# Ledger of designs, part 106: designed miniproteins, single chains, continued (2)

Each design is a single chain, and the fold is of that chain. pLDDT is the mean over its residues in the fold that is shown.

## One batch from the design tools (miniprotein)

Design m7673
Fold by ESMFold2-Fast:
Structure m7673 (fold): chain A 80 residues (1-80)
Amino acid sequence: MSEEEVLERLREIADRYIPRVAAAPSLEAALAEAERGIQALRSILVPNYDKLSEEGKEEVERFVEEYLARVGAALAAHAA
């Protein structure tokens, strides 16, 4: 998988799972969707991370940080 394909797959996963976490009917369901999203990200990153450029690794790190922040915000909304 190319670096551009990795980044595109990460964006597709975020676009799929962040709304699912937000729209979940309960905190338990939201946590389950969050876990599925993390497993989907890992399925792309584990086999491909070491093949990325330095810039690609930095972009992935920023993407993961932003993704976790957005998921955390969606989960916090369910806990309120």
Scores: mean pLDDT 84

Design m7674
Fold by ESMFold2-Fast:
Structure m7674 (fold): chain A 86 residues (1-86)
Amino acid sequence: MLSNEKIATVLELLFKSPNFSVSISTLESETQASISTILKTLSDLGIETEIVNGKLVVTDKEELKKKYVDVNTQLGVEDIKRVVLG
């Protein structure tokens, strides 16, 4: 599984992206991890995803939002709650 910092990076990229989708190459470059590791990590977190035209897409935006808040809260990034939930 990815470190909490790398998980936070993946979730932030997905949440801040239009339609909760990010290119596979961007996710791999920003995390220094393979797409298979990223997919397994998201699946382990209960986040449903699909790959469309070389982009990773999250189908359940509410679950992504909850996990994004939870991970960033655990890392002590309180300001993220204000941006995401406000």
Scores: mean pLDDT 73

Design m7675
Fold by ESMFold2-Fast:
Structure m7675 (fold): chain A 106 residues (1-106)
Amino acid sequence: SEEELLELGRKLLEEARKISTEPVLTNISEEEWEASLSFLKDTIDPETAEESIALAIGGIAAGLSLEEIIKLAKNRELSGFLYNLYQKEGLKNTAINGVALIDELK
């Protein structure tokens, strides 16, 4: 459900804040975060809700805007890679590799 997605998103934001000092992660409100997750969910397949959350956390940790995160999410190969990394290695490695990957794309 959307409520379960938002609860999961809140827990993941809390974990991301423990491993990243990026100002966006530190300063984003719960309301802004929930709006961001809903926007990403509506922009990407509902089946990839967890993938959307992983991308949002990695992208925000990398200092990306929501527009840039959505652009990455539309690249299914890239979003699938980040989601697989999130499932196997957790948020810390997803955030780190998100930063490295965006550096390669610049």
Scores: mean pLDDT 57

Design m7676
Fold by ESMFold2-Fast:
Structure m7676 (fold): chain A 101 residues (1-101)
Amino acid sequence: AEEAAKLMEKAIEYYQKGDFEKSAELVDKAARLAMTSDEALQAAVEVGLKNPEATMKALLEAIKKGSYYAGLLANHLVEALRKQGKEEEAQRLIDEINKIK
C-alpha cells in the first residue's frame, strides 16, 4: 500500500525533472503493486487525485512505453476523478489514452 504510493510520488518527481525513462519504470512498478491489493490501489489513486495533471502525464508516458499495468491504474484514476465530479479531467485522460491505443 504505502510502497505503491511512494513509487508513484517518485515517478511524478522524475517526470517533472525530465527523466521520462525513470518515471515510466517507477510508474510500472507502482501500478503492478497497486493491482496486488485494494489498499495499494487506493493509495496509488489517492496520489493521483492530489496532483491529477502531473500523475496523468507520468501514466501516459508509461503507457506509451508499453506498461499494461499503467493503463489499468489510469482507468482506476478516471473512475476516482468522476466520483469527485471532475468529469472534464476524467474525459481528457480517456481521450489521451485512446490516442495511444
Scores: mean pLDDT 83

Design m7677
Fold by ESMFold2-Fast:
Structure m7677 (fold): chain A 92 residues (1-92)
Amino acid sequence: MDELIEELVEAVRNNDRARIRELAARLIEQKVPAERVVEALRPIVEELLKESGVPEEQIEKRVNAALSQVRDALEAGDVERLTILLGNLRDR
């Protein structure tokens, strides 16, 4: 289970949308708690937003907004929405 979360973090880092979709589907199928996934994604989401030029003072707000949407997609079992959200972190 932790290995799937670690693989998802790396897929997000590499913007590998096909791998993100595959791992998102597996996490939802295995009913991994959304909170565990969200907390594991927090550092990479913060890193990607900083790399995208989001001002330091806005990082926490942007991270919390992104992770809230990710949690909602996980709880809804919406693989496509989750894939879009995670794949577009650099383009936000």
Scores: mean pLDDT 81

Design m7678
Fold by ESMFold2-Fast:
Structure m7678 (fold): chain A 88 residues (1-88)
Amino acid sequence: SLKEEERFLKLELQYALEEALRRTDDEAERQALQKEYVAVLKEIEKLLKEGKIDEAREKLKAFFDRLGISDKQREAIRERAKKILEQS
């Protein structure tokens, strides 16, 4: 369902931020990452409210690309999100 896809995308976005934050101890970089996360989250939420799920997925993909998250790590993030949703 659209609501399940929304929860999935939001969890992937959150886990992408957590992975990026784990890679740095620089406070300025951490603050910049959190600001970008909030901006992307708001844009994704707006797109999902408008039923633009494919555009929301493209925003998530662009966020992964900017964070330099590898395909292997993206798969790990996706699997983690699936397990959390299955437990709920």
Scores: mean pLDDT 84

Design m7679
Fold by ESMFold2-Fast:
Structure m7679 (fold): chain A 69 residues (1-69)
Amino acid sequence: MAAEEAERAEREAREAAKGSAEEQDKMGLKLHQLAEEFRKLPGGEEYVARLERAAGYLTGAMFLQLQAA
């Protein structure tokens, strides 16, 4: 369950990185929400790290798009 949710979020983050700034921002919020939920789960800290890494990729892509605008 939790691992699949984290994997799906990472997949969506990569897809959002190729999309609009609005999609990237929305995905970033979702990743933060999931990270907080995973902190409450047994072993959730592992998934929190993965979600934060995915958010990092998203932030980088968004930064480049804003620079190009």
Scores: mean pLDDT 69

Design m7680
Fold by ESMFold2-Fast:
Formats: structure tokens, sequence, C-alpha cells
Structure m7680 (fold): chain A 86 residues (1-86)
């Protein structure tokens, strides 16, 4: 759990940085993909821990594209915490 949490933290922050260089359209597409992933998690088709890690990166990218880096970092840290506690 700890190793996966650290990986999510590193990959999520990198996704936010990539998002900060992306267009608003690219960010919106990442957010739409996160919503589709949430549906799959709710249906039990994706593991909750794996799904949380993937969603954190998509949402961080979107927030980065919105220029909301502080919020992106909070989302990534919260996802890492949830994975660590699972």
Amino acid sequence: AEELAEKVREEGLEAARRGSKASAEEGAKAYAEALRLDDLIQQGKVDKVEGTARMAKLVAFYLGAQGKMDLAEKVVERAAELIRKA
C-alpha cells in the first residue's frame, strides 16, 4: 500500500504539471475520462485502489490545465492517503 501511495503521489503531481502546459480542451477530456472511470469503479469493474490512483492522475491533469495547482496537489495527497489506508 505504501509503495503504491508514493507512486500515485509522484505520478499525480507529474500529471498536474503536464496539465498546466495543456489546453483547457485537453483538461476537459481528462475530466470526462475520470467520470467514466468512476462509473466503472461503482460497477465493480475496476478495483477501487487502482481506480482511485487512475482518477487522481486524471483529475490532477484537469486541475493543472485550469491553473489550480494547489487543489491538484491536495487531490493527489488525498488519493495517496486513501490508498495507504486501504
Scores: mean pLDDT 83

Design m7681
Fold by ESMFold2-Fast:
Structure m7681 (fold): chain A 57 residues (1-57)
Amino acid sequence: ATPEQDALNQAIVKAVNEIIEKYNISPGELGRLVQEALDAGAKTPEEIKKFIEEKLK
């Protein structure tokens, strides 16, 4: 992987861990939601967070 891809993955993991704390989501459920967001075309941590939050409403 490239350094830019690694940095993006770390940013996504950090943002997503904040969602775990707020919504008490299991790691398995979180991984599924992240994959669904990526499949829907989300490309940034912000877009992934927004997608997951919309799913959890």
Scores: mean pLDDT 74

Design m7682
Fold by ESMFold2-Fast:
Structure m7682 (fold): chain A 95 residues (1-95)
Amino acid sequence: SVEDLINKIRDLVNEIYDLAFNHAPKEQIDEKLKQLREQVEQLKKVSSPELSTLAESAYLLTKNAAYFAVEDNNYGLARLLYDAAMELLNEMLKK
């Protein structure tokens, strides 16, 4: 279902956040970002244009959060971007 795909995306976003904030190797984080991209593409094939746009936005926020945590050591901005991604995913689940 669409809701199952949103929950898989949410789980991957949480996993990426945990990996980034626990200083996991960049290669491991990049592999999880690839898995997240694959789930977003699957959701886009079966969802509305609105849900597709929100999922794309959540992906970009998560990717940028990981980059700011790992590459810039800017954990404040990374947390803000992560929280925004989670808020979008929570709103998608209310539909």
Scores: mean pLDDT 88

Design m7683
Fold by ESMFold2-Fast:
Structure m7683 (fold): chain A 90 residues (1-90)
Amino acid sequence: MEEKLKKSILQILETLRDIARELGVEDVAERVSKIIQEVKKIDNVNEAITLAIEELDRLAQEYRDKHPEVARELEIARAFLLIIKTLSEK
């Protein structure tokens, strides 16, 4: 289960990175790539998903005024991660 959850987390983050590039916001794509690298280093899935949620929330706040479309996509990805986290805690 843990291996599948970590793969799901990484897939959500990789999709988000690709969306940020399609929207022309390379800075966000680079920041998401760093989050992916950090998540890959964390063996504990709950710690990895918590880090991803916190970092995406921070990014959404930073880019809300300048790039509202990418900030919206960051918020959507964070919502998916929250759902995965709550399902893994049951």
Scores: mean pLDDT 84

Design m7684
Fold by ESMFold2-Fast:
Structure m7684 (fold): chain A 115 residues (1-115)
Amino acid sequence: SPIEAIERELARMVFHLSIIQYEVEKENPDKELIYNHAEGLLEEARHILEILQADPKVSPELVAEAQRLVDEMESLVEKIKNAKTKEEIKKYVKELQRVFDRLAEVVVEAINQIR
């Protein structure tokens, strides 16, 4: 079902985010590892967006908000890739968590519209 597909993608996103958060707190964080998991997080977010776009029960306003959040996530992943300091990486990871939390709220509302 679309709901089960969305729930699986959210679980995968939580997994990527947990690895990113663990890694960023190390004395010498592996930026390539953080970036690779951030790209995975973005891929899962894009897949959720595709599911929401395909379902006629999801409002255009909610699809537009999900698109905006995916675009913000893409920008943050690029900023992580180009970050030069641990402090910059930590800042963008914190912003990525905030964007994920908002996307999760949008997804809960979308699931209620699909039901």
Scores: mean pLDDT 91

Design m7685
Fold by ESMFold2-Fast:
Structure m7685 (fold): chain A 115 residues (1-115)
Amino acid sequence: MKVLHVFVRATEDGVEIEVGVYDEETGQLLAEPKVIRIDGPVSDETIDRAAEAVRKALEELVAKVGQPDKVIITVVTDLPEETGRRIAERVAQAAKEVLPDAEIETRLGVVPPDL
């Protein structure tokens, strides 16, 4: 199964995003990861820029490896929970616009959310 992982690290200094595609059965990386950096304080404009950058990275990776079965969005931040949630929601919306048929899972912090 092809899994696309969007890893977002957000701090007061900016947002770093890594987008990778993996085969879940083998754990193998299927394409070179995309790394995106947006400097400056996290604001609505910064979050919108991050979502747009994710959209472009998803389009490029899908063109190389085909449609993923699942998208996992992990947001790690030392900012307030509301800010982390807003980043996750905007990134998930961008992913859904590129991949309307893919399953989207959102995770906050370094651990999966409890089911």
Scores: mean pLDDT 79

Design m7686
Fold by ESMFold2-Fast:
Structure m7686 (fold): chain A 74 residues (1-74)
Amino acid sequence: PLPSLREMVEALLAAFDTADPREVRLMARLFAAEGARMGVPVEEMIRVLREALPDIPEEVLEEARRLAERVKAE
């Protein structure tokens, strides 16, 4: 079975340093790309990211959104 969005974000939170802005950006991009491949709606991915990382910069969320849209278009 495929992991849930919650399980996926929890695994990424365990693997990445959320105090490092570069790792937060990379984590958000990996989450968005994988979620898009699984057919998850972009707004649902953004909601899960915001819930997991309340202090995530809006710029990082916007970059993740654009990546997810590109992956879905492929």
Scores: mean pLDDT 80

Design m7687
Fold by ESMFold2-Fast:
Structure m7687 (fold): chain A 72 residues (1-72)
Amino acid sequence: GPLEERLAKRREFRERLDSRVLSVDEIIELGKEYGMSENFIETARRLKEEGIEELSGEEFERLGLQLHLRTS
């Protein structure tokens, strides 16, 4: 169903992020390719503003969650 398709797409996106260290700009491009939300793109841009130039997928997910918790 639609949930399973979203989870599979998110998993593929994560596998792409985890394939190598990526620049924030590459993460933004990949997010657009996989149809990620505007909030995802904004989160990536915020991490770049914090001085993060490149990171792994795990680091992106962890730091993005921390940023969300601070703004909530």
Scores: mean pLDDT 72

Design m7688
Fold by ESMFold2-Fast:
Structure m7688 (fold): chain A 90 residues (1-90)
Amino acid sequence: DLEKKLEELKKLKEKLKNMTTDQLIDLIRRRTDELVAMLERKGLHRLADLTRGVTDIVIGIIRITPDPEGRAEIAFAMLQNLEKLREELA
């Protein structure tokens, strides 16, 4: 349902805007670690390594982003990409 997905995305964006830099980084790391563990169990070691590398770059960008809205936007984009990868593996 498109309307339900749009509502969930709006709620996620609002939540991310209210998070600190450390909270955003912790959330991204936790979601990445869950996905990486799944990839490793499936024998997809190169994809797991790529996922870690991309996450480290994104975390670095969040750390140097001065505004909460910009940090939330970057975090949102990363979380959406992690979810898409998870869906492809299901």
Scores: mean pLDDT 85

Design m7689
Fold by ESMFold2-Fast:
Structure m7689 (fold): chain A 104 residues (1-104)
Amino acid sequence: SSSEEVKKLLLKMDNLMISIKINFALKDVENAESYLEQLIKTAEDMLRKASTFSEKDRQQVIAYVRGVADELEYLSRSSTDPRMKSSFQKASDTLRSIAQQLEA
């Protein structure tokens, strides 16, 4: 079902966020950027499949993606590394764009 697919994609994003936060804490910019790229690709997969979602699942995905974008923006502001700041801010901006497209 589309609801089962949504749950799997949300779990995948949650696991990627755990990896992102671990690498952020370790100051491992290269690994953090790799996981950010995977996170964005997963969100893009959700956007491509959005037409198959129920309204409830679509609203849950929008809320989740916005929450992740907020957390990435917070981590960007918290970093002292210019590359980390830039990569996390760009990822946040991309996820906000995806959430806006999901509302359409």
Scores: mean pLDDT 91

Design m7690
Fold by ESMFold2-Fast:
Structure m7690 (fold): chain A 58 residues (1-58)
Amino acid sequence: MTPEQQIGGAVYEALKQGLREREPLIEAAARILEERGLPVDRELLTKTVDRVLAALFP
């Protein structure tokens, strides 16, 4: 699984928790990655959250 897929999965889990705002999504996804023992690439995570929010809330 690529770092992009790992981050995408964490962002998806945060969205399932009802989070819809940029900063709470970034922090929740980072926590999920840390709980899974996965590296937290903050730059890639931020870009992924921004991309997901732009796609869901145009």
Scores: mean pLDDT 80

Design m7691
Fold by ESMFold2-Fast:
Structure m7691 (fold): chain A 70 residues (1-70)
Amino acid sequence: MTVEITDGKGNKYTFTDVSEEVAEKLKKIGELSQNGGSLEELLKLAQEVLSLTDDPSVRLALLKMLAEAA
């Protein structure tokens, strides 16, 4: 599945070949980032995504989103 999310800074991230579970969690991370969610909530969801995939592109995008949230 392909999913696109936008963070609170307007940065767009595209993820390809992810499962539906990963896609839903990534969408939630984007939603929290846009709405000023806590870094703790973002870290929790990021850890859940990383437990389902070790894709370096996903890891890099999550690192960027967490850095922007900090």
Scores: mean pLDDT 76

Design m7692
Fold by ESMFold2-Fast:
Structure m7692 (fold): chain A 73 residues (1-73)
Amino acid sequence: MPSKELVMEVINMEAEATLEYIGAVLSNSSQEELEHKKEVLDKASEISKMVMNGASQEEIEKKMREYEELKKK
C-alpha cells in the first residue's frame, strides 16, 4: 500500500500533466508537441490507476521514474 505522501505526489503529477496538455491544445501547439504531451498525460493516468488498484509503493516509484524520463524526450 503506497504512503499518503506518494499518493499526493501522484495526484499532483497527474494534475500537472493535465494542465500541460490542456495548455498545449489551447495554444495550437504542433502535432508532435500535442502527441508528446498526451503520451505524458496517459502515463500519469496509468500511474494514478495503479495507485487506485492498490499497487505497491515500489511499483509506483518505478513508474514515476519512467514518467520523469518520458517528460525529457
Scores: mean pLDDT 82

Design m7693
Fold by ESMFold2-Fast:
Structure m7693 (fold): chain A 107 residues (1-107)
Amino acid sequence: SLDEAIEELKKMRDELRKLAEDPNATPEQIIETLEKVRKKLDELAEKFKGINPELAEMLEQLRKFVDKAIEEIKKNPDDLEKARETLRLVIDMLDQLIEYLEKLKKS
């Protein structure tokens, strides 16, 4: 259901926000968490592919962005500032998608 998608996206967002605010978070931990988010986005997109193709497409686009984010961090594994900047961009995209879906639900 749409409610299930929203709750899963919120859970992912909150986990990533916790990492962004953790002064002890390492680039490796950021990569590991982004890889978990990527997997969940992929599973969610497949689940909605036949039910809500527009939502599935949005989830696939976000998953591709997360894939690119992981690659950038892996290329510069000692650059914690860049890892945190990249993490913040993923959080912002998740927040925008959640906001859109919440408005769609109320309409």
Scores: mean pLDDT 85

Design m7694
Fold by ESMFold2-Fast:
Structure m7694 (fold): chain A 78 residues (1-78)
Amino acid sequence: MEVKEALKANDAKKAVDLAKKDIDRAAKEAERMGYDGEEARRHAADVYIGLAEELAKRGEVEPEVAKEIIAALREYEK
């Protein structure tokens, strides 16, 4: 299941779990290619934060669910 599908289902825990896996994969792939894994991790986290904000703005995700996901991903990127 894609992060976007979990977001639209208002499943905060599943959306966060899937986003964290994708963020970790992006960091590992960047390191494999000789790039900064920490920078890739922060960039990937920002992409999912932006997705949650955009879907909430469009009414496709409940605001409280989006807020929970954004908070969790901001803590994870640090």
Scores: mean pLDDT 80

Design m7695
Fold by ESMFold2-Fast:
Structure m7695 (fold): chain A 78 residues (1-78)
Amino acid sequence: SPAAILRETVARLRAARSFEEFEAVFREAMAQLMAQDPDFARAILARLQERIRALAAQGVLDPEAVRRAVIEVLEEAA
């Protein structure tokens, strides 16, 4: 189920020790979600884009803030 994919992905993203590993895990998860529930996957991406836009507007956009936003959006959607 999409919820099961999200829970497993959040755990893997939190365990990622490099940006390369984080990016690979995220891409794999989005590909799986797109295959199973494309509308749900698009809703997650839209929410993530909105969070990143808000961080940029507040002047706090940095790589760690982006990583936290990704994890939080996926965790909230699970």
Scores: mean pLDDT 84

Design m7696
Fold by ESMFold2-Fast:
Structure m7696 (fold): chain A 75 residues (1-75)
Amino acid sequence: DPDRLAQQVETLIRDSLRRSGSLSDELADEVAQRVADTARRVAHLPPEEFHTTLALTTQQALEEARRQQREREER
């Protein structure tokens, strides 16, 4: 079930990022949502491609969130 998989991915990433404290809760939620949306979209891909796509999306979402956090602290 792609929706259930996406919900599990969202919860795992959100809780992990909030626990790490590296991002605001708002940005952690945005990263989790983006990765979950990708998981739902690519759930029908072969496992290797699914895993690779999810990992790349997570890295890109984290980079974007960290950039947004730095911009909010602009000096």
Scores: mean pLDDT 80

Design m7697
Fold by ESMFold2-Fast:
Structure m7697 (fold): chain A 55 residues (1-55)
Amino acid sequence: DVDELQRRAAAMAVRALTGEDFSGWSLEEIRAYAAKDPALAAKVEAAIESARLVS
């Protein structure tokens, strides 16, 4: 499932930068959290796009 792969990639990217666990969060919730920081948002979107391309 591409959506689950994208969600996992986003959660891993945020965890790598913040140390916080987003394993139970939706993709929309992760994106909303990242939106407060342009650098974090850019990393999350790059991770999502990478997951989409390898699916």
Scores: mean pLDDT 79

Design m7698
Fold by ESMFold2-Fast:
Structure m7698 (fold): chain A 91 residues (1-91)
Amino acid sequence: DELKDPRFQEALKLYNEGVELYIQKKYEEAIEKFEKAIKLFEELAKEGYKIALYYLVGTYYNLARALEALGKFEKAEEVLKKAEEIAKKLP
């Protein structure tokens, strides 16, 4: 069961912590959580976990929003391009 993988559970926890920090306007802390979640979702996606690929794309979009909130528009655009490229490969 892909959803019971400990790395998937940790990635979800990091993602949810990032979302909560974003809501609290703690954007730099949110970015750290999203970047950690991305690393785990990338590992799972490489192993064929299709669900991780969907979360990877979503986490990149949330990372871009947090970067935009900090005025880091160029980095946000780079992250959005990466999300769009991965999204083209979604099943």
Scores: mean pLDDT 88

Design m7699
Fold by ESMFold2-Fast:
Structure m7699 (fold): chain A 100 residues (1-100)
Amino acid sequence: MPSVEEQMEAVVEEALREMERLLAEGRRDEAREKLRQAMSRIRELVAQMVAEGVPAERVKALVQRAADRLIALAERHGLRDDAAAVRTWRDNMLAEIDAL
C-alpha cells in the first residue's frame, strides 16, 4: 500500500493533470471543481498524517509544496481568484498544523 505521503503526491499529480486537460478543453468550472476536490482530499490526508504521528514540519512542507504547485497552475491559466483562494487555504492549513 502506498504511504500517506505517496498518496498525497498522487492526488496532486492527478489534480494537475486533470485540471490542465479540462482547462485546455475550455471546461473551467469542471477544472475548479477538480481543484476543490483535490484540496478536500489533501485536508483528509493531512489529518491522517497527523494521526499517524508524522512530524508537523514534514506535514507543513508537503502542504506548502502541494499548494504552491496548484497555485502555479491556476496562475498560469489566469485563474487569479482560484489562486488567491488556494493561498488562503494553504495559510489556514499551515496555521492549523502549527496549533497542534
Scores: mean pLDDT 87

Design m7700
Fold by ESMFold2-Fast:
Structure m7700 (fold): chain A 81 residues (1-81)
Amino acid sequence: AMAAALRARADALEVQAENTDKQLEDSKKRGEESIAAALAAGNERLAQMEKRGMDINTKKLEDESQRLRDEAARLRAEAEA
């Protein structure tokens, strides 16, 4: 009974991690488009600010996805013990 509950929680966290990975991909695409638009407009300062924002958000989402996957792996290990 407990093992099934732990696996279900791990599955839910893995789905959350996959959703975070999709958010990361979408965020990177939007960031790259914003940088390209700023550069096309001749606004190098805006492009640099957009790049910094993209890098910060990328790191945050990557850390979140990894945290979720690590927790899921822990729960799976507990379920199989």
Scores: mean pLDDT 88

Design m7701
Fold by ESMFold2-Fast:
Structure m7701 (fold): chain A 61 residues (1-61)
Amino acid sequence: GDAKAKEAAEKARKGGAEIGKALGPERGGQLAADNARSALKDDPETAEAAEKGAIEGGRAA
């Protein structure tokens, strides 16, 4: 659902920012996005939202 997707995106954005601080914004965001998609393999809609959030979070780091 949309609520689950929004929450996953927020969590992924935070994770992307944390990894981005360590590895750099683009690399950290991409790694966080890949991890989110792998973790949410059974829920592609939520995975897509989380992937986008992770990349955005990485760029914000």
Scores: mean pLDDT 79

Design m7702
Fold by ESMFold2-Fast:
Structure m7702 (fold): chain A 104 residues (1-104)
Amino acid sequence: SAKEKIDVVFTKALIEVILLANKYNVPEEVRDRIIQIIQDGHLEVVKAFEEGKSLEEIEAILDRTIAEVKRLLDENGVPEEFKEDVLTILNKAKEEILKIYKES
């Protein structure tokens, strides 16, 4: 189902971010906060999908989730390359979720 596809996209993004945080020796507190933001965004997207929200509303949730991660990274002085790689992962996940939603 579309829900299972969305779950897979979020799960893959989460795993990639965790591996990246380990590679850059990001503090566990910062890593765990990124994980929480992504998990909260995942739950919000799934809920909005189940409630039949518009594509624009799903995109807005994804944009807010990415912006919240970016803010956390900016506030915690993480390596710039880590920040760029995380944002790349999340923007790719956003595009994949929007594609799933359009094709559903």
Scores: mean pLDDT 90

Design m7703
Fold by ESMFold2-Fast:
Structure m7703 (fold): chain A 127 residues (1-127)
Amino acid sequence: DLAQQHVKIEVAALSKFSVDVQQMKLIIRLKTMADEAEKMAADSDDPELRRLYRELARLFREMREMVMKGQLPSDALVDRILATIDRIIQLGRRLGDDQTVRQGERMREGAVLIVRGAEIIQQKLDS
């Protein structure tokens, strides 16, 4: 059925467009998170917080490069990102800096959502 074949082609095109849009959103979110980490490094008076935020920005840029290449972030990269965020949160708690703790918790949630988004995109591409 020619009509059924046309519907199938349109559904495939819309599915690919949805995947491309989701990938672009992840790329934009990773840039935003890297830029936010750089800003937090610049705004921090603590030298260890500055170091950790600069490291986090570098890791988000590395993850963005992988997503741009259509690659799933490596477990090692994800573990480094989450460990760096957890170190920021722990240091914030030691310093009595509730703002740093809240910002770290938001970055951790964002990182987990980005990883899940990349996995969903990869699953759709492998289907």
Scores: mean pLDDT 83

Design m7704
Fold by ESMFold2-Fast:
Structure m7704 (fold): chain A 90 residues (1-90)
Amino acid sequence: MAEIQKLLSEGVELLNRASKLILKVQTDPSLSEEEKKKLLDEALEEVNRSIALFKEVLAKSTSPGAKQIAERGIKSAELLKKVIEKLREE
């Protein structure tokens, strides 16, 4: 079903984008504290959108494989949220 594949694809893309933003905050010494906060807020938005898409897959899909990917995606997203929260405290 094309809709479910699109939701999974978008969810994974959002997590990859969030991971790149987090990595930039951790590795780019030229960023100001305000720029770091902005990138972390952007990463948090991407992660929350990813969780929403994966939850939609769990609600709409009857495919065990699609549900497993969505469940793993949510777990990955929750771990990224913890990393973002930790970086925002520093």
Scores: mean pLDDT 86

Design m7705
Fold by ESMFold2-Fast:
Structure m7705 (fold): chain A 93 residues (1-93)
Amino acid sequence: DELERLRKELIEKAKEELAKYLVEKLGLSEEKAKEIAEFAIEFILKNPITPESFKKLVEELKRKFGLSEEQAKEVVREAIALVAQAESELKKF
């Protein structure tokens, strides 16, 4: 219960950091950045990180949010890094 609560807090922090990154680096609106951040991080948490899942996430980000391939790849790369950081922090507890 405590670990699950901490995990949820770390994941929410990762979503906030990704949304901030998307506003600052890609010039996206705050609203669009939050939707993209939540979608990308939830996708990574629910799917194994394989080449196929990576490609699917890139394609869905392009289709759903109108991102370029370069923008979608950057979102995926940053989302994976932030999720890995959150999981690493949780393992210290």
Scores: mean pLDDT 83

